Designed miniproteins, single chains, continued (4). Designs and how they scored, part 115

Each design is a single chain, and the fold is of that chain. pLDDT is the mean over its residues in the fold that is shown.

## One batch from the design tools (miniprotein)

Design m15986
Fold by ESMFold2-Fast:
Structure m15986 (fold): chain A 87 residues (1-87)
Amino acid sequence: GGPLEVEVELYARPAGSDEWTLLAKKTVRVGPGLQTVTLTATAPAEDAEIRAKITVRQDGRVVNEAEFDLGTVKGGQTVTVTFPVRG
């Protein structure tokens, strides 16, 4: 198949809210072999729960999806997610 297309999304839900807001989104093309993908975002002013969503596509089709709850961060903190991808 062709190279992998990896989409990473970081979401925040402020304390006391039921709404998830997209903080950052990144899409990268990954060739063959082991590579790392990194996404960095700054949390909103309020303390918030953070969630990461990863979608992997190949030749226009979704081949893998994963969601991770990353816990709570204090307002204004930087969140960095790094994960390995094997193409």
Scores: mean pLDDT 81

Design m15987
Fold by ESMFold2-Fast:
Structure m15987 (fold): chain A 80 residues (1-80)
Amino acid sequence: SAEAELEREIAEEIKEIAKKYYSGELSEEEVEKRIEELVERWRAAHPELSDAELEELREGLRKAVEAAVEGLKAGKELPA
């Protein structure tokens, strides 16, 4: 379904955001911008969601990026 595809795309983008932030390709401000873009895509697919539910999603996505970055720190070094 379109929803399942969007969920997969968001999960994959979170991993890419974390990798690029860890490598120094993205700043903290650019990470927040990417998270907002993901929240807006989810809002467009789910217009029934409240602002409170979207804020919970935003915080969840932010925590997911943080967790992915910590995973990279545990298993990988910056190449440059």
Scores: mean pLDDT 79

Design m15988
Fold by ESMFold2-Fast:
Structure m15988 (fold): chain A 64 residues (1-64)
Amino acid sequence: SPLELGYKGGIAGAKGDFETALKYAQEGVKSGGTREEVALGAVIGGAFEGNIDGAMTGSLAASL
């Protein structure tokens, strides 16, 4: 789901893997998800990993 892809991207971004984070965020949107669904997933993943700022960096790049 787009939310799950956002979550995976959020975890990757929180760990500093912005390339993987961006790929997951883009895939979430391509699968018919909204940017808001992907971003929500990324926030949840980032919160779980303890770095929301890193998680959001990859997610927000996909909306540009």
Scores: mean pLDDT 74

Design m15989
Fold by ESMFold2-Fast:
Formats: structure tokens, sequence, C-alpha cells
Structure m15989 (fold): chain A 81 residues (1-81)
């Protein structure tokens, strides 16, 4: 089995206001190349506890998706260089 080539591992902190409380999330985007395909994995954690966090609002999902897309664009630039 070919070993996945790690191209990008990036963590970003995103601060959101959910139900009147400020929550800081750690969004980890990991991109690997397997058989010439770029595979992205997105993990969201509470920045303080390190526990896995699930987005409860559309705005929170949008913020996570935006961070993931930005990381994928950087991964593509690195692979195409």
Amino acid sequence: MPEPELVLEEEREVTLEINGKKVTLRVRVTSRVIDGKILGEVEVFDAETGERWEPSTEAAVDAVVEAALAAQERTRALVEA
C-alpha cells in the first residue's frame, strides 16, 4: 500500500459567538496525496479542552468550511509547485 504523503497540516483558531458565549475552536486541516489524489481531512476541537466539537449553527459550519477550503488551496499550490 503506498504511504500517504502529508502535504499540509494546519491548525487555525476560530472564535465564534454561540448562544451569547464566545467559543474558541481549533480547526485542523490535514491534506494527503494518495495515488495522485488530494485527500483532505477536517477536525474541529474545543481549543481549551481539546475535545471534538460538532458545529451547531450554519454560521459555525460556514466558518469551518472556509478554513478547510483555504487550507486545500494552499495544499494544491504546494503539490503543483
Scores: mean pLDDT 67

Design m15990
Fold by ESMFold2-Fast:
Structure m15990 (fold): chain A 80 residues (1-80)
Amino acid sequence: DAVAGAIAAHIKDPRVANAVYTGVVLGAEEAARLMRESGSWSEREIEAVVRATEAAEAHRDDPELAAALVERIFREAGLA
């Protein structure tokens, strides 16, 4: 997905970029399921990725703004 790749390219944290990319490609619900199965993410991180993916999907036309909103969501969750 070219749009998912463009959004991920503007996200500075590669772990967050990969998670949001997966969410945009597969959907937030499926990405959350995979994150839980991996065992490498807290529930707070998974909730933040779900919200970040929803914000990124709402702003698919502006990848830089989508990435900035992802950063804001993680900051508001106390994860940045």
Scores: mean pLDDT 80

Design m15991
Fold by ESMFold2-Fast:
Structure m15991 (fold): chain A 90 residues (1-90)
Amino acid sequence: MLVELTIEVKGSKESVELFKELVKEAAEEVGAELEVVEEDKEKGYLKLRVKFENVEKLKEFLGKLQRLAGENAEKLEDIEVELKVEEIEL
């Protein structure tokens, strides 16, 4: 069972760019596949897709991302994040 997470981010250009790097770091640490679906840097918009082997990898990713975001909370105070989880049965 593959798990797909869609992350939509809105905020300042600087906050969105920082959040993108934190997502990349968390995805790399758990071995997840990261895709940039849509990016508008000037409008502070980013849509990412992250693919996981299973739900446990998704949980590890979310824990790492929460830690990284917490360490950078003052720089991310203006971001709005929407998460959508989809299970793909193959």
Scores: mean pLDDT 83

Design m15992
Fold by ESMFold2-Fast:
Structure m15992 (fold): chain A 56 residues (1-56)
Amino acid sequence: TINTVNRNGGRVGRRGGVVTRMHRNGRITPVNFNRMMNHITRNMHTIGTIGNTMVR
């Protein structure tokens, strides 16, 4: 249920010195986490968007 992370995740988790380092399992900064969750929510919109509403 994950779309191509090339657009958002790519920049959030791939390109971007500091942002790339933040891309690790466990604890991610709100900036990186919110961005990724936002793009993931587009995919998981069918499953659960309520949780993400709070972080938005």
Scores: mean pLDDT 47

Design m15993
Fold by ESMFold2-Fast:
Structure m15993 (fold): chain A 61 residues (1-61)
Amino acid sequence: MEKRVEELVEKNKDKVEELEKQGVNPKDPFERAASILFPSPRYSALMILGREAIREALERY
């Protein structure tokens, strides 16, 4: 699972950087994956739900 999170972040690092510029700091790999999978102003809800929600999203993705 972590390897898929890291690859997703790598493929979309430019999007992650844009989110960090907007005031989002996804330092945790799962938080970075969440910002990629749910790249909207409301994605913070997924960040609050934590790694389990991100893991489930990756399994479905």
Scores: mean pLDDT 58

Design m15994
Fold by ESMFold2-Fast:
Structure m15994 (fold): chain A 76 residues (1-76)
Amino acid sequence: MKEEAIKIILDTLKSLPELSSEMTARVVGAVLRAVADIEEGRFEEAIETLRELAEELPPEAAEIVLKAVKEIEKLV
């Protein structure tokens, strides 16, 4: 379960389109926080972090992140 959720996040990161350096740094920070929260069993906090990240991304990238959120929600 935790490993599957982390894999979804990492696969999502690989699927994102090319972003600015500033946006890439924000994505990396959010991903690291979400992974840490999942490892600690804080799935709700990880989901919230990813939803907040999606609001800051371009529509194409936001859709990819929101799809990952839905897949993680199915694991809870």
Scores: mean pLDDT 82

Design m15995
Fold by ESMFold2-Fast:
Structure m15995 (fold): chain A 55 residues (1-55)
Amino acid sequence: SGQQVTQQVQQAAQQARRSPPEMAELILAGAQDLIDSQPPEVQQQAQQAMQQALQ
């Protein structure tokens, strides 16, 4: 479901914030790939959640 993808993306963003720059880049790239593989409705929600978690 879209909520599960959003939760995974939020967790990835939080992990990236605690990681070295090179590792953070890889984690966020993986999260973005996950978002891009989802339907448009889920993509929008997950993108917003990722940006919010990165604040």
Scores: mean pLDDT 82

Design m15996
Fold by ESMFold2-Fast:
Formats: C-alpha cells, sequence, structure tokens
Structure m15996 (fold): chain A 81 residues (1-81)
C-alpha cells in the first residue's frame, strides 16, 4: 500500500508528521482515544465511518491548530504536502 505524509495535531502534544497508509493513520488516530476529530476536506472520505464526531475543514489555519492543541480529546489531520 502507498504511504503518504500526514500532519497530526493532538491535544497537549506538538504537531507530528508521519508517513502512514490510510489504515495506519486511522489506527493511530483511534489509539489517541479522541472525543472529536478535525479532518481536512481531502481526507474526509477516509473517516466517514468512524464512531467519533468528525468536523470537516477546508484547511488547517494556525488558529485552528492552536485550538485543537488546547482542547482535550481533540485530534486534527491534514496532508503534510
Amino acid sequence: MEKKKYKIITAGKAPEVKTLSADELKEYILSQKPSVIFVEKSLASEFKDLPIPINVVDEFSDALEAAIQATKGAVGVAPAE
């Protein structure tokens, strides 16, 4: 399976860039036990069947990244390229 670079923003953590497949990305996010997920529009179709509330965003602004980092249980995902 082809791997892509993803930027992952987790509450209380510095932003991470990981090279993962779509399935590995979903498993990694679920391992963080998020209460809410913010997903860039281009990735929204990969997350539609998750049992967690999903907010689709057009782009990740610095303000949105900071808000996700400050919000317990929030995870954000965007392409890193």
Scores: mean pLDDT 78

Design m15997
Fold by ESMFold2-Fast:
Structure m15997 (fold): chain A 85 residues (1-85)
Amino acid sequence: SLLDEAIDHVSRAADAAEAGNFDEAVKHLERAKKLVEQDTSLSAEDKQSLINIIDKAIEAARAGDGETALNYAVMAIINLVTAKN
């Protein structure tokens, strides 16, 4: 599913951010964002909330703030898993 693929990309982004590979983290977060935008099973409110969380992770990763990027990536994973169930 699109949400399973989004979870995989956010997980890879979290690993990249932890390793200090911020360009890789941004690439995976941008892919996850597109997958969330394309998903039709999420409510409009849940979709916007997830996009906002992913955008904050992207912003932190671009700033080289690995702790903040990792925290928002983890938050995105929790919200994606909850939305799937």
Scores: mean pLDDT 89

Design m15998
Fold by ESMFold2-Fast:
Structure m15998 (fold): chain A 68 residues (1-68)
Amino acid sequence: SSAEKAKEAAIKEVRERYEKYKKEGVKKPSEEALKLAEPVAKAIAEEFGIEDPEIIEMMKELLAIDRE
């Protein structure tokens, strides 16, 4: 289905962006940025039907980095 393809694409993009940030040695986001990113990451995950806690955690960190 189109929804399943969108979910797979989102998961792939999150994993690729997270690995890139790890390789580039980007500074870990602040605890404040992570707290602000958590509800947004959970909302996006719910919209895409993503239940993998590892992916949600990656999304949270990526969103926090993008806001700094």
Scores: mean pLDDT 80

Design m15999
Fold by ESMFold2-Fast:
Structure m15999 (fold): chain A 114 residues (1-114)
Amino acid sequence: SLMEEAEKLLEKIGDPSLSLEEVHEHLLRLEELMRKLSKEDLIKVIKKLLELMKTADPLRFRMILGLIEAIADAHPEINAETARLVEELAAEEKDPERKAELEALAAGLRARAP
């Protein structure tokens, strides 16, 4: 199933032993898969991506942020719910730079919600 493939890609994206190039390849494949998922399954994958962002290094954090932006552009119907989830993560974020990036993402998503 598409969700089983997405789960395997999420495990690879969260693997700290993988190179940035390998993580990028898995993120590209996940983006392709996410374009085919239902709204409910998209939100499930986004929740898992946000969980991965909590412990990600700065480069992986920005790569995941870019994926969320790309999916939001393809599926504006999820923007309001995605913004809410990003705002929840931003409220818990201790790093002021990461917090600002999450707040900017959430604001952009809300502005583009239908």
Scores: mean pLDDT 87

Design m16000
Fold by ESMFold2-Fast:
Structure m16000 (fold): chain A 65 residues (1-65)
Amino acid sequence: SVRDALADALVRALRAAGIPVDAEGLRAMLSTLSDDQAIALARWEASHLPPEAAAEVEAVVRRLE
């Protein structure tokens, strides 16, 4: 699903940036959002990440749109 793909990308990007992440908590939170809301959240998170980590999230967002 869109939310599962975004959750996987965000977990990978956050870990690559050295940011601790609760993968289960993030997936649970994203499951409460619509696809559009999840994409908006992923873009917002990516805007606060280093460029290399942000690129992974942006690639997934582009694929889902």
Scores: mean pLDDT 80

